# Ledger of designs, part 104: designed miniproteins, single chains, continued (2)

Each design is a single chain, and the fold is of that chain. pLDDT is the mean over its residues in the fold that is shown.

## One batch from the design tools (miniprotein)

Design m7625
Fold by ESMFold2-Fast:
Structure m7625 (fold): chain A 68 residues (1-68)
Amino acid sequence: MESAIRRLERAGYPKEIIDYLKKLVEEGKDYSIAVKEANKLFNEIAEEAYRKGITTPEEIEKFVKEKL
């Protein structure tokens, strides 16, 4: 069966956010909670990118990398 983390990568989550999610899971957080925490961080960064006119997944990934 596919890893849930691989499914998030396929859904367009940046690698930096996936790494953050993995760290939360390793620290003992439930997967659903870890996903929500990682998604919250990504959404905050993506909102800043959107306000600057950055809307493509590739550009957002670069922006996330610069912020993290």
Scores: mean pLDDT 71

Design m7626
Fold by ESMFold2-Fast:
Structure m7626 (fold): chain A 83 residues (1-83)
Amino acid sequence: GPSERELESEILLALSRMMLAIMKLILKRAPEEKKEELEKLVKEAERLVEELERAAAAGDVERARRLLEEVMRVLREADEVFK
């Protein structure tokens, strides 16, 4: 099986993908006046998830953890915009 570091990186990637999916649902349900700001946040989250995919492939747990924290921050910002 994968190393413990590889497994942790894969879990962090799965969590980031789930958060991105939630942000995309928020965007889909958003009123028109909030869509532009939410689209920018979704694009930022997509970039972060792509970087996390690279970190996970390398087994770079420290980078993957930092990238997940950034995705969590963007998700919180999207939730505040949506409210």
Scores: mean pLDDT 87

Design m7627
Fold by ESMFold2-Fast:
Structure m7627 (fold): chain A 103 residues (1-103)
Amino acid sequence: MPLILADIGLALRDMVEALALRIKTKKGGEEGLKYSESLSDEQKKKIVQDFVKESDLSPALLAKIEQLAALAQQLLDLIRQGASPAQIRALTQQILDLLDSLS
């Protein structure tokens, strides 16, 4: 259903924007980042998997969601490692391009 896909896209976009803002300013609107950081990697994977399993999604769309989840995890890892702003911008752009493809 298009509405469910738009909701996933918005949630991931908000997360990516919060992470990008934290990188750029070394500060952030704390809510989304705190929530993400409060979850273990296992809990994050389980939430994504459970949501995907309950959604009647095409295999192609599932692949895009999996790719978005992997890119989001890579972005978090880059932030934690203090990666260059150029690397973070490039990965953020890839995530945003994929989110737009879900609309």
Scores: mean pLDDT 58

Design m7628
Fold by ESMFold2-Fast:
Structure m7628 (fold): chain A 94 residues (1-94)
Amino acid sequence: VLEYEAAQIVRDYLAGKITPEEAAERLRQLLERSMKIAEKLVKEGKYDLALKTLERATQAVSEAARWAGLDDVAEEIRKQGEEGIKKVKELYKK
């Protein structure tokens, strides 16, 4: 579950087990993983599932970054996710 993985990164960061840079990188990697899954779904013609995958990942990862106080990272994740969502929506209209 993506939300659980994002929450664990935040917990490790707040417990001092990982640096802010490591926390940011792990959160970015969660979004990148979801983007790759969405890209595969788009190639299979499953645009609705791709859209839902990106929307869920963007929300979960950006919220986790915000809970950690990594507001700049949260905004970066939100913008990257919204860009991906926009691209899928443009393809879905064709």
Scores: mean pLDDT 84

Design m7629
Fold by ESMFold2-Fast:
Structure m7629 (fold): chain A 76 residues (1-76)
Amino acid sequence: SMEEKIEEIEEKLREYLSKQEPKGTQEPSPLSPEEIIRNLALMMAQLELPESMIPSVLETLELLKRRPDLAVYAKK
């Protein structure tokens, strides 16, 4: 059900990030990677977004991290 969808999306997100993450870099982040993955998986499950949307969701997250000014415009 929804919990199963969340776990499946979490696994897909984790796999996707594992393929792209650089080695040896510790970034200052307000949230742990696991918390970010969990929150994204929950959001995608609630909105019934397909797994094919994972790259787009992650790109948006990365944009918001690099350009928090854009997050303000998108949210407000």
Scores: mean pLDDT 62

Design m7630
Fold by ESMFold2-Fast:
Structure m7630 (fold): chain A 93 residues (1-93)
Amino acid sequence: MEKEEERRATILTVAAGILAAGYDLEGHKEFAEALKRAVSAFNAGNYEEAIEHYRRALEVAPESARGLVLDFLAEAYRKQGKTEEAEKYRAEA
């Protein structure tokens, strides 16, 4: 079960990186930069910093990416053990 949770976090992190590259190519630079910073912090285990960058990404996100950023926020909060905040963002996604 724990291995599946780690695998899910890795998949979400990789997906975020791919999306950041795609949105950068489409001209959504501010969103792409915020998402890249969040992914970098998350990969370094700096979940608090990752949450700040994901929140910034959510503010500037195109509507098509909003739900996915909410999923990334939920995962980052789970990694910090903030389960109540994680469930709030997951319910909003």
Scores: mean pLDDT 74

Design m7631
Fold by ESMFold2-Fast:
Formats: sequence, structure tokens, C-alpha cells
Structure m7631 (fold): chain A 93 residues (1-93)
Amino acid sequence: SSALQTLAQDLRQLAEQLKQQHPDDAVYQRIAELLQQAADLIEKGDYKGAAEKLREAAELLREKSKETGDKSLGDLADVLEGAAERLEELAKE
């Protein structure tokens, strides 16, 4: 669907932004990797696998939010968890 294509594209763009803004931070590099993997899995129709990658990314964002005090990272984690929930609904698992 166009919504799934938009989600995959948004995840890839977010991954690139995080890599560029935090090139020396291993946690942000891992988050970006998980977002790219989620986008790949969406394109392959593996919605369960994509949801698992988004939940892992959200957990790392929450830990980074606690470390830095940046509430926007916690808000981003909530957005990714919402996307994971929608993908799990599509998987019917």
C-alpha cells in the first residue's frame, strides 16, 4: 500500500538523519541499522519482523532519552511503537 511505502521511506530517511547527526555514537548507529532493517522487512512483507526491529529501536531511543534528558527521543520511541503495533495488526499474528 502507499501507506506502507511511505512508512518504509520515512524509516530510511530517519536512519540516514541519525547516522549523519551522530556519526560517532554507536547507539544511534544501531538505531539507524534497525530502522533500515525494518524498512527492508516492510518491503518484503515481513511485518512481524519489521515490528520487532521497530520495538528494538524504540527501546534504544528510550534509553538515549534517559541518558540525554531529550524528551523528543522518547516521543520518537512512542511513534515507532505505534508503527510496530500497526504492522503487527497487518501480520495477524
Scores: mean pLDDT 89

Design m7632
Fold by ESMFold2-Fast:
Formats: structure tokens, sequence, C-alpha cells
Structure m7632 (fold): chain A 102 residues (1-102)
């Protein structure tokens, strides 16, 4: 899992450097932050329930990245939806981080 996360972060950082669309840039920045949070939770926990939840969140983050790449630059409403989805996933990871640190 950790190697997969590191590879995805590297791929997203390269995508961010090439991206010119401001909403897609914001979604990519939020995805990178979410993956960094996921990695932090992964390093702090051995709880099987938390690990299962992290695995599902990683799959959702991978799908969101694919959706960002496939969304047309003229589809502003869909791009806004991608940003909101990224915010939601980040908040869920912040919740898990708080639970693990408690």
Amino acid sequence: MREKIDKLIKKLKEALKKEKNPLKKKALELLIKALELLKEVLELTTDEEVLEELKKLLEELEKLYEDILSTPDHDILRQIALVLRAIGLRLELERLLGKVKA
C-alpha cells in the first residue's frame, strides 16, 4: 500500500505541473493532500478496521484522479463537483487521523 501511495503522489505532482485548468489544479492539490494524510494514518495504525477503510479511500482517490483526467475543460460544473469530492475525501481522512491520534 505505501509504495502504491508514493507512486500515485509522484504521478499527481507531475500532472499538477502540466495542468492549466484552475479547478482541475485545485482538485489535484486536494488529492495530493488527501494522499499525504492517508499515508500519515497508515504509518500510525495497525487497526484492521482502519486499514480496511484506508484501502477503500485509496480506491476512491484513484477513481477521482481518473475522473479529473477524463473531465472536459469546458465542463465547469463537473469540475466543481470534482473539487467538492476531493474536499469530502480529505475531511474523511482528517477524521481518521484524529481517531488514530486520540
Scores: mean pLDDT 84

Design m7633
Fold by ESMFold2-Fast:
Structure m7633 (fold): chain A 80 residues (1-80)
Amino acid sequence: EPASATVTLTVTEGRVELVDPEGNVVAVLGPGESVTLEVTPENQAELPRPVAAGTEAAVVRVTVEADGETYSQTFELPAR
């Protein structure tokens, strides 16, 4: 099914870096900041991934909206 998904990442604790597939930091998010990404079959491999910035763990809430359904879950990103 060609369903696009909208993914919203919200940082609840710590600091998060969004890293592209080549390992470059493309954005930095602090507590209370969020980013919204549209995920399609064409751009899925190009999307940046969230990682904890520095030596401390971070906590993020991920909300996924697809096919009219909304799913959210909180994740701890381990210290690097």
Scores: mean pLDDT 75

Design m7634
Fold by ESMFold2-Fast:
Structure m7634 (fold): chain A 68 residues (1-68)
Amino acid sequence: DENIRIVAEYVSEKTGRDAAAVEAQLRAEIAASPDPELAERVVELHARAVRDPSLRAELSAELRALGA
C-alpha cells in the first residue's frame, strides 16, 4: 500500500514518530472508518500532494468534493 506508506513517511519526517507505527495507525483508522473506500481515497490524495506540492490546489478541490 504505497499511498499509506508515503503519508506515514511524511508524518514520520515532520513529527519524529516511527514510520511503521504511523503506517499501522493509518491502516487501523481506515479499517475502522464507516467508509473505508473513501478513507483510502483521502489517503491517496494526500500521498499525491506529498509527492507533488504543485498539485495541492487541485487535490484540495477533489478532497472538498469528497466531503473530506
Scores: mean pLDDT 74

Design m7635
Fold by ESMFold2-Fast:
Structure m7635 (fold): chain A 64 residues (1-64)
Amino acid sequence: SKKEEAKEGAEKGAEALGKGAQLLFPDGETKVKVKVEGDKIITEVEVGDLKIKIERTVDEVLGR
């Protein structure tokens, strides 16, 4: 349950980040991936040649 809630939170954050990045790189294709690996939520955002990888624990995503 907590991992699923954290994944949903990370997906919402990644969507907002992707929209912001697309304003800076309007000709770039935006790709967003969210993965759960053990106790970590991994968010990968690609916009054109820019690649961002964010790793957070479930507790960090849930604001604990």
Scores: mean pLDDT 74

Design m7636
Fold by ESMFold2-Fast:
Structure m7636 (fold): chain A 100 residues (1-100)
Amino acid sequence: STFDIGQQGSQLAQQSIDYADQGQRLLDQGDDDGARQYLTRAQQLYDQSQQYTSQTGTMVQQGSTPRSRSVYSGSRSLIDTGQRRIDRVQRSLDDRIQRQ
């Protein structure tokens, strides 16, 4: 269903955020290699979340309930959050490479 696909998108977006946040924690501890691994996984989960959310958006355009529109909106918000968290970790890693 549209709701189930939207929930999968939201779940993937939340996992992307969690991996990016863990990557930032690893950077704060000096584990640059661990941070890169978590950032790579966060980006993969982010890309998957965008695919599911895009599919949800298409289905919402074809017919929607308040519940399906709500889950789509929630997925978009989580994607925007994930992008910001991924960008932060990436910039921190890039800064460290430039200082090496």
Scores: mean pLDDT 85

Design m7637
Fold by ESMFold2-Fast:
Structure m7637 (fold): chain A 96 residues (1-96)
Amino acid sequence: PVPNDIKRKRDQYIQSFRGKSVDDLNSDLADVIRQTTFDRDTADWMITQARKLGVSQDVIDILQDHRDNNGPNSGPSDNYIRMVSILDVLQQIRSS
């Protein structure tokens, strides 16, 4: 189960991203990913979701760099909420 505060924050981000183009969403996603580090398993999961959602190759390349570096998962929790919110909006665009 997702805590109510995280869900509320995610809903706020989803609302803020809904008016953006796919190109703008990819740019926003790249910026958040550059401010966050992932271990290999987390990066692999993110790459799988990104490819499934048609995220740009430039963003996937950043995630592949994180995978290869296999660092600790690090960054503000807010960055992870922003990333999943952008992915949700991209999923909505592809499903419409």
Scores: mean pLDDT 76

Design m7638
Fold by ESMFold2-Fast:
Structure m7638 (fold): chain A 89 residues (1-89)
Amino acid sequence: MKEEEAELLIESAEKLVRGGLEAGLPDEVIGDAAADAVVAAKEKFGKYEEMAKAVVEALRGNRRALEIAIRRAEERDKEVAEALREYVA
């Protein structure tokens, strides 16, 4: 990705999700933050696949937070939720 702003947003979201998991934040908080990050990437940059992939990889070890992220994304944007499901598979 050649847009520095989009790259910084992805890096910040990944760090926030990983940091939250390490700090022991509730799955609901982590999942909601992950969903918001992917939706925000779509809204600001019109593309979200890299953000969705980064978030799914960060949540790889936490199935419950990942399921919450998908559910919260579906309430906000069905396309984002479908992308998250594809990267889980």
Scores: mean pLDDT 77

Design m7639
Fold by ESMFold2-Fast:
Structure m7639 (fold): chain A 96 residues (1-96)
Amino acid sequence: NPLEEALKKVEEQIEFHKWLKEKLEKGEPIEKIIKELEELKKTSDEVTQQVLDGYISRLEQVKEGKISRQELIDSLDALIEILEERKKSLEEKLNS
C-alpha cells in the first residue's frame, strides 16, 4: 500500500528530526553529532545520504560559528511541524 509506505517514511523522518533536535537541545558536542550522522550514512539509501550530508554541512556551519545552534533547532522545529501535518493527512487518507 503506497499510503502505508508514505506514512512509515514520514514517521521515520519525524523520529530522525526529533532525535537530532534533542541532541542539539542537550548541548551535545557538534563533532559527536556529525560522527553519529556519518555512521548513519553507511546504512542509508542514496536519498537519505543526501539529506544527512545537508545536516552535516549545517552542523559544520554551527561549529564554524556561521549559524547558531538555536537557529538549527528552530529550523528543525519548523520541519517537524510540517512533517506532523503530513503524517495527519496520510492517516486521514488511510482511515477513509
Scores: mean pLDDT 86

Design m7640
Fold by ESMFold2-Fast:
Formats: sequence, structure tokens, C-alpha cells
Structure m7640 (fold): chain A 94 residues (1-94)
Amino acid sequence: SPEELIKEAAERLTELIEDPNATPEDFVKEVERIVEEFKKAGLITDEQAKEIREYAERAKERALANPEKKREYMEQAAKYFLHVLLEGVEKLKA
């Protein structure tokens, strides 16, 4: 279900943000996995997927440039990502 997919996405992103051994590259890979799941489920468009991927890549660049703020950048990217997913799901239900 869309609600279960969003819950799983939130939990997996939180796990990566909380893991001190997780890299910005790991975060981008997880975002890509979630995006593909949502695309296959018909819950987001190709345009939304591209937007999410671009934002995640930007967050990775920022985290690599400022490692001390890695958690903050990943949290901001995760919030944006989840917001886009929620908005996409709600638009398909409307």
C-alpha cells in the first residue's frame, strides 16, 4: 500500500541518518531504491523521480563538502523527499 511504502521509506532513511558509518553515497543509493519502488507502484511520475534524485545528489555534494553537517543535510533531503512522495500519493488519490 502507499502508506506502507511511505512508512518503510521514512524508516530506512532514518536508519541511514542515525548510522555514523553510512556515507552520503549510501543515502543516494537508498533514495534511488525508494524512487524506483514508488515509480513501479505508479505513485510518482518520472519528473518527480528526477527532481528527488537531483535533490539527493545535491545533498550528497553538500555533505561531502561539509562532513560536520552531514546529518543536517541528509535530514533536510529526507524531509524534502518524503514531502514529494506524500504529495504525489495524495494527488493520485484525488
Scores: mean pLDDT 81

Design m7641
Fold by ESMFold2-Fast:
Structure m7641 (fold): chain A 108 residues (1-108)
Amino acid sequence: GPPPARTELELEAVSDATEPRPRQLLSKEVFEGAPVAEVARRIAEKLRSLQPGQVLRVRVTTRGDRVERAEIEVYSAEEPRPAHGRLRQRATAPDGSVVETEAPLELP
């Protein structure tokens, strides 16, 4: 059959401050070859456990049901926990066309 579609997802939760800055890397997790469902669960767990004053950054590249590479990073920030973030998703169709979407993400 055709090769599985490649998808890139980037999530960044940022402060509304004029120049929000992650201050200190607290944790970094890297996944290669893991099932997408496992990495999605881990991202959801990180979002739920995110403390005030922390910033979450996630970059994921998938192919089919597997993650080619995922990086999940948590930073401390001096700014208050952001009330919103940005989700950017990039998908490559089997014909090589690229669809890129951005959506606002409201954090609980």
Scores: mean pLDDT 64

Design m7642
Fold by ESMFold2-Fast:
Structure m7642 (fold): chain A 83 residues (1-83)
Amino acid sequence: MMEEIEKLMEKFIELANKFQEALQQGNVEEAEKLLREMEEIVREIEKLAKQANTDRALLMLLDAKGSTTGFEIALRSQKKKQQ
């Protein structure tokens, strides 16, 4: 359970790094695709965290959700600049 959540978090971090690179390059379309992939990973973490029902798993879920919200705000800001 926790090992699966940790692997999903590693994938999430990899996607987050690619998302930041896409934003720096002004590649909004790539950033949107990466954000959607991160949202899918968050859904999987949520399922596993609910099954594990541990403070650690729930905190990892909150971290992933918080990061995703921050990236949504960053992408929205970038789109406004490129309109």
Scores: mean pLDDT 82

Design m7643
Fold by ESMFold2-Fast:
Order: sequence, then C-alpha cells, then structure tokens
Structure m7643 (fold): chain A 61 residues (1-61)
Amino acid sequence: APPSVRELERARLARETEEERQAEIEALAEGLVEGVGFPRELARRFAEMVVDLDEEVALRE
C-alpha cells in the first residue's frame, strides 16, 4: 500500500481515539448534570479533567 494509506490510517485512529474520548466526556458530563445538577459547562470541564486523569493513570500502570 502507498505511504498515504498508512498516514490516513494513523489520522483515522487519532480521530477515532479523540471521538471516543469526547464521547466519554459527554456521557460523564450528562451524568453530572442529571445526578448532581451541575451546569453543563462545569460538568463538561469536570468530566474532561476526570477522563484525562484516568488516562494518565492508565498510561503509568
């Protein structure tokens, strides 16, 4: 396969990984809004922080 196929695959994986991360952040933020009554903006920022911390811990384990 041409080099462009590998580059496209890498870009696609990076995009899918980011989409999965965003989906997890959204799900967590919705839980915070519905369960705790956080404003959507605050819930999203908090969810992003939690997801980022979990990812860092997983990378160190």
Scores: mean pLDDT 71

Design m7644
Fold by ESMFold2-Fast:
Structure m7644 (fold): chain A 88 residues (1-88)
Amino acid sequence: MIEEVIEKTEKELGELVKAGAPQLEIDKVRNLGLLEVVKIEAEKLGDKETVERVEKLKEKLKNAKTEEEIEKIQEEIDELRVEIEKKK
């Protein structure tokens, strides 16, 4: 499951780079992939609160229109990733 998410994200990123997509679009796809991995890890731990936090971050990421907004969301994703690792 996690490997499938990583492979899908890598393929999408590769296609975006080939197409010369904006950095904003590339960063959104990368961060959505990271959030999906965190969601799977949280579901494996039965951590419903973290799953809900991932869904909120996905929504924020979809609505982000600037690199500054993406950077702030990425910081929240990194914090969430550290938190989930501590629960393993």
Scores: mean pLDDT 82

Design m7645
Fold by ESMFold2-Fast:
Structure m7645 (fold): chain A 61 residues (1-61)
Amino acid sequence: AAPPQPLTPLEAKVLITAISLGPDATDEEVAEKLGISVGTVKAAMERIKARLGKTPREIAA
């Protein structure tokens, strides 16, 4: 198995915030909590899925 790739600080913040808000958290709520754009949150979530094989929503559940 390939070693897990480390998340960037932005990706880590998105993941932690999504988990803290729970599985019902929207991209807009994560963006508001972090003070970033919804597009940035969506891009970070796609990268997290690519690295971990699961969305932050699936990890939080």
Scores: mean pLDDT 74

Design m7646
Fold by ESMFold2-Fast:
Structure m7646 (fold): chain A 100 residues (1-100)
Amino acid sequence: MDELLKKGGDYFEKAIELANEGKLEEAAEEVKKALEYYKKSGDKEAIEAGILFAMGLAKLLAKEGKLELARELLEYARRVAEENGLPTAPIDALIAELEA
């Protein structure tokens, strides 16, 4: 088993559990940890999954009025996407939506 993918997966699972408990700020920190391991593994599918989850989590943070945290999470996800040759346009659209 790839240890980096396993560690990333463990953090990603924790992020999902925390989000389901309404602990959105803690979920954001755990998905960022998951993405750091996924980036190090080079697994593009895992990176994409983490980015999509981060985007969904940012939308939930915004609904709770945590706009600064939502923007910070999206800016992090955008950097990860850019560094890994993944589309940034959907993330840029969400950042723009938070400022409207």
Scores: mean pLDDT 87

Design m7647
Fold by ESMFold2-Fast:
Structure m7647 (fold): chain A 61 residues (1-61)
Amino acid sequence: MSEEELDREVEEALLLMQAGIAKRAKDVPGLRKVAEQARELGFDDLARWIEEEAKQVEKEL
């Protein structure tokens, strides 16, 4: 296990927490920003999931 692997796990966890907070707040722009950050960091699957969550929240508004 490398330091880079640990840093990646921490980054993913922080993105998940930020997405969860934005989802609870029904903050669609916030969710989209977290998805963009996830994609920039190479978490493409996570970014796609957060974008779908943002669409679902927007549909419920």
Scores: mean pLDDT 79

Design m7648
Fold by ESMFold2-Fast:
Structure m7648 (fold): chain A 70 residues (1-70)
Amino acid sequence: MSEGELLARIARAEGEEVREKLEALGLPDTGARVQALLDEMAALLAGTPDPARLAELRAEIHRLLKEAGL
C-alpha cells in the first residue's frame, strides 16, 4: 500500500467519525459536508496530490469544525 493510499484510508475513516460526532451534536448537515471534504482530500491523496487544493480543503474542514465549536 502506498503512503497516499494509507492517508486516503485514514481520511475516509476520520470523515465517518467526524460525521457521527457532529450528528450527535445536532449538526448532521455539517457532518455530511466535512465527510465530503475529507473524501475529496482522500481521493487527491490516493491520486495526484495538488498541494494548493489540499490546503483549501484542509482550511474549509477546519473552518467548519470551528463553526461547530470543535
Scores: mean pLDDT 76

Design m7649
Fold by ESMFold2-Fast:
Structure m7649 (fold): chain A 85 residues (1-85)
Amino acid sequence: SELNKILLEAEMTLGVAEIARAVMGPTLSPEQRAEFDELMAQMEELLEKLREAVKNGDLEGAKEYLQQIKKIHDQMTAIMKQAAA
């Protein structure tokens, strides 16, 4: 179903972010790590809301939460690119 595809994409996005945190963590400054951890917590909260939307058959809500997760992931990617430079 479309809802299951959205949920899978969100879960994969968090999985990629968690792997990136583990790999890049030792190269991040304390400030970058704190910011990354805060963004991870926000993504985890949004994933919980997305799971509720999927459970309720709320396709539009699920799409909105996925878009928010992707925006946070873009912010995390920017931090990692700055750390790698």
Scores: mean pLDDT 87

Design m7650
Fold by ESMFold2-Fast:
Structure m7650 (fold): chain A 82 residues (1-82)
Amino acid sequence: MEVERERERAERTIEDMERVVKDAISTNPAAAEVAADNAEGLARHYRDQGKRNPESREVYLAAAERAEKLAREAREAAAKLE
């Protein structure tokens, strides 16, 4: 029950970050860099949560990897807009 609730919460958080990153990429390079910083922070948060919660580690590591991918996409988009 708790693991499934955390999975749903992580999914919503990542979906929100996806929207933020896509909007930022369509705006300008500075916005994309800020979105990348935020996604990197989210990835670090989930990696820490995975270390503290072994039972839900898979959920948190998957969320961290998705956040890391979003950060990379935002950084790459910022570089291409220059």
Scores: mean pLDDT 83

Design m7651
Fold by ESMFold2-Fast:
Structure m7651 (fold): chain A 80 residues (1-80)
Amino acid sequence: SMERAEEIAEEIVRMARNGMTPEQLVELLREEGMSPELREDVRLALDLLGVDAATVLPAIQAGDLAAAERVLEAARRRAE
């Protein structure tokens, strides 16, 4: 849902401001145990942060730390 996506986006912004590492974001967004509904909410949350969720989420779930850093940079810019 959009409400849950907004909550996820806000939490990522909060954690990015508090020094979340790319490795921590990869673990947070791990595909194992993620329902299809949660995956869609996460995708919408990443879109709200201004990143290409369709490209970035699969990359993060494959362990791409550079993709995770792009999300954290977008979240930090949102926090300004």
Scores: mean pLDDT 82

Design m7652
Fold by ESMFold2-Fast:
Structure m7652 (fold): chain A 68 residues (1-68)
Amino acid sequence: DLDAQIRQAAEDLAGNPLNELAWDFLSSLGIPDSVLYPHLDAIRNAKTDEERQAAIDALVEAVRAVLG
């Protein structure tokens, strides 16, 4: 399931922005770093679990927008 893999990569990067496997996966889909960095900054700056989840969801939707 591609959606599950995209979400897993987003969650992996939320926990560790240096996760090479997650970066390599998203890069293999053609997702530019310029799409990823603002969402990763939003995840890092989240103050609550709800804000963090919303930022992860926004990253997933941004990746889907590039692909669709």
Scores: mean pLDDT 81

Design m7653
Fold by ESMFold2-Fast:
Structure m7653 (fold): chain A 102 residues (1-102)
Amino acid sequence: KAEELLQEFKKLLLKEKVSEADLNAFLARVDSLSKEEQEKFIELLRNEVFQLESLEELKELLEKTKKEIEEGKPKTPLALRLLKSMSKNGALKLLNHLLSLL
């Protein structure tokens, strides 16, 4: 289940346009996971998507990306990627949800 959600996340990042329905469906899938599967999903994001050494580094990346989007000054590759495919509110919703799992 966590591995399936990882593939859905990767597909979401590759979309040229992410609708509110697509984003909400993804977030509902995250919420449907057990606590153990949510923790596994976050570890997979850290290791396979972002290639970071720790969950602390993942948290720092997500917080920095959130701040850049809030300030309207996207600089991280993640901020630029999210804003290409989704609204500011959508990107912030996704980042806040991921941060809630950390």
Scores: mean pLDDT 86

Design m7654
Fold by ESMFold2-Fast:
Structure m7654 (fold): chain A 70 residues (1-70)
Amino acid sequence: SLEELRKAIQELLDIYEKARDVLTPEQKKKLDEILNKAAEEIQRLVDEGKPLSEILEVVNKAIEEIKKLL
């Protein structure tokens, strides 16, 4: 649902801010790579008219990858 996507995006933003405050410069580079890859994939899915469930999956995968850096 749109509400689930909104909540996932908020979680992604919250964990990104937390990660930026605690990660080393090298880990921050990996953090930025995760975000850039997710943003590019989301843009592609939106442009192709894919369902919100596929966009939500990309957001959730990014959250999990960021958690592995913490």
Scores: mean pLDDT 86

Design m7655
Fold by ESMFold2-Fast:
Structure m7655 (fold): chain A 57 residues (1-57)
Amino acid sequence: GALHLAAARHDNPAAVELAERLLAEGGSEEEVARRVAETHGISFSGALGIVRALREA
């Protein structure tokens, strides 16, 4: 949801920006979440949460 996405943008703005870019390029939720997790050192579950929040917004 929007509140979860706002919190993610505050805490990890670069991770959210990467997720937005990869989704715009046609990446799947799993592929984008994996790449974001690997690039920013966050959990796969955390990255997947960001990806899903972006798709709901």
Scores: mean pLDDT 79

Design m7656
Fold by ESMFold2-Fast:
Structure m7656 (fold): chain A 97 residues (1-97)
Amino acid sequence: KEEEERKKRRLDFAVTLGRAISLAERTGNEKAKKLVEEAGKLYEQNTEENMDRAYELAKEAIKIAESQITPEERARRLKNQLVKRGVLTEEEADALL
């Protein structure tokens, strides 16, 4: 099942890189964006060695981006979005979040 394991690893790389790109864009973190750009270039070269490096860089980018999003900051952003969209009033958001 070595071939199945290689297919799963490649899929995990693609999913992890996609998540890293999304998080870097959403957080605006410059270091995470740089790591994602480097990981993307390595991924395009499509060698096993470069895939492993891309995966590690993508994981590092995710860790950095996520570390900047505290639970408090995430709750604050969600509250602001719901109020701006007219889904909740400020009073309702304060009661729920």
Scores: mean pLDDT 72

Design m7657
Fold by ESMFold2-Fast:
Structure m7657 (fold): chain A 92 residues (1-92)
Amino acid sequence: MVTEELLEEGRRLAEERVDDPDPVAATREILEEMRRRAEELGDEATAELVRMQIELNELRAKNPNSEELRKAEEEAAERAEKIAKELGIEAE
């Protein structure tokens, strides 16, 4: 329930700020706020998804052309997919 709303809101906020000259910093701030809200609501699934996105953004800032970044993105995508399935929003 609340997790679906938080995921949709978080993605919309990130998209709005992606057009900024510093999209990484803007996205990180939005995701960190979303993580905090999800944790306050006890929505661990959404909090975990947001934490992974924050970690990916930090890795990209440190190692933009690293193989570690690519692997971290794939691992995060797999974890996000599992969480989405648990939330019932993965597929029809």
Scores: mean pLDDT 68

Design m7658
Fold by ESMFold2-Fast:
Structure m7658 (fold): chain A 68 residues (1-68)
Amino acid sequence: VTLSSEAGRAAAELAVAAGASPDAANRAVTYLSTGNEQGALDVLVRAGLSRETAERVVREAVELAKKS
């Protein structure tokens, strides 16, 4: 699934709101824009988010992409 610019910004905001740094949020959005949900999840977990929180952020970002 390819993210629009608007969905990408919203996804980055979700990651930051969940506790990710802006740099980690931007890297996760880059993976999501190429359809690599696992890569986005791994970036968020490495940035200090729990796996459960990272999974919720990725799921919400994918749902935002579908609504764009």
Scores: mean pLDDT 78

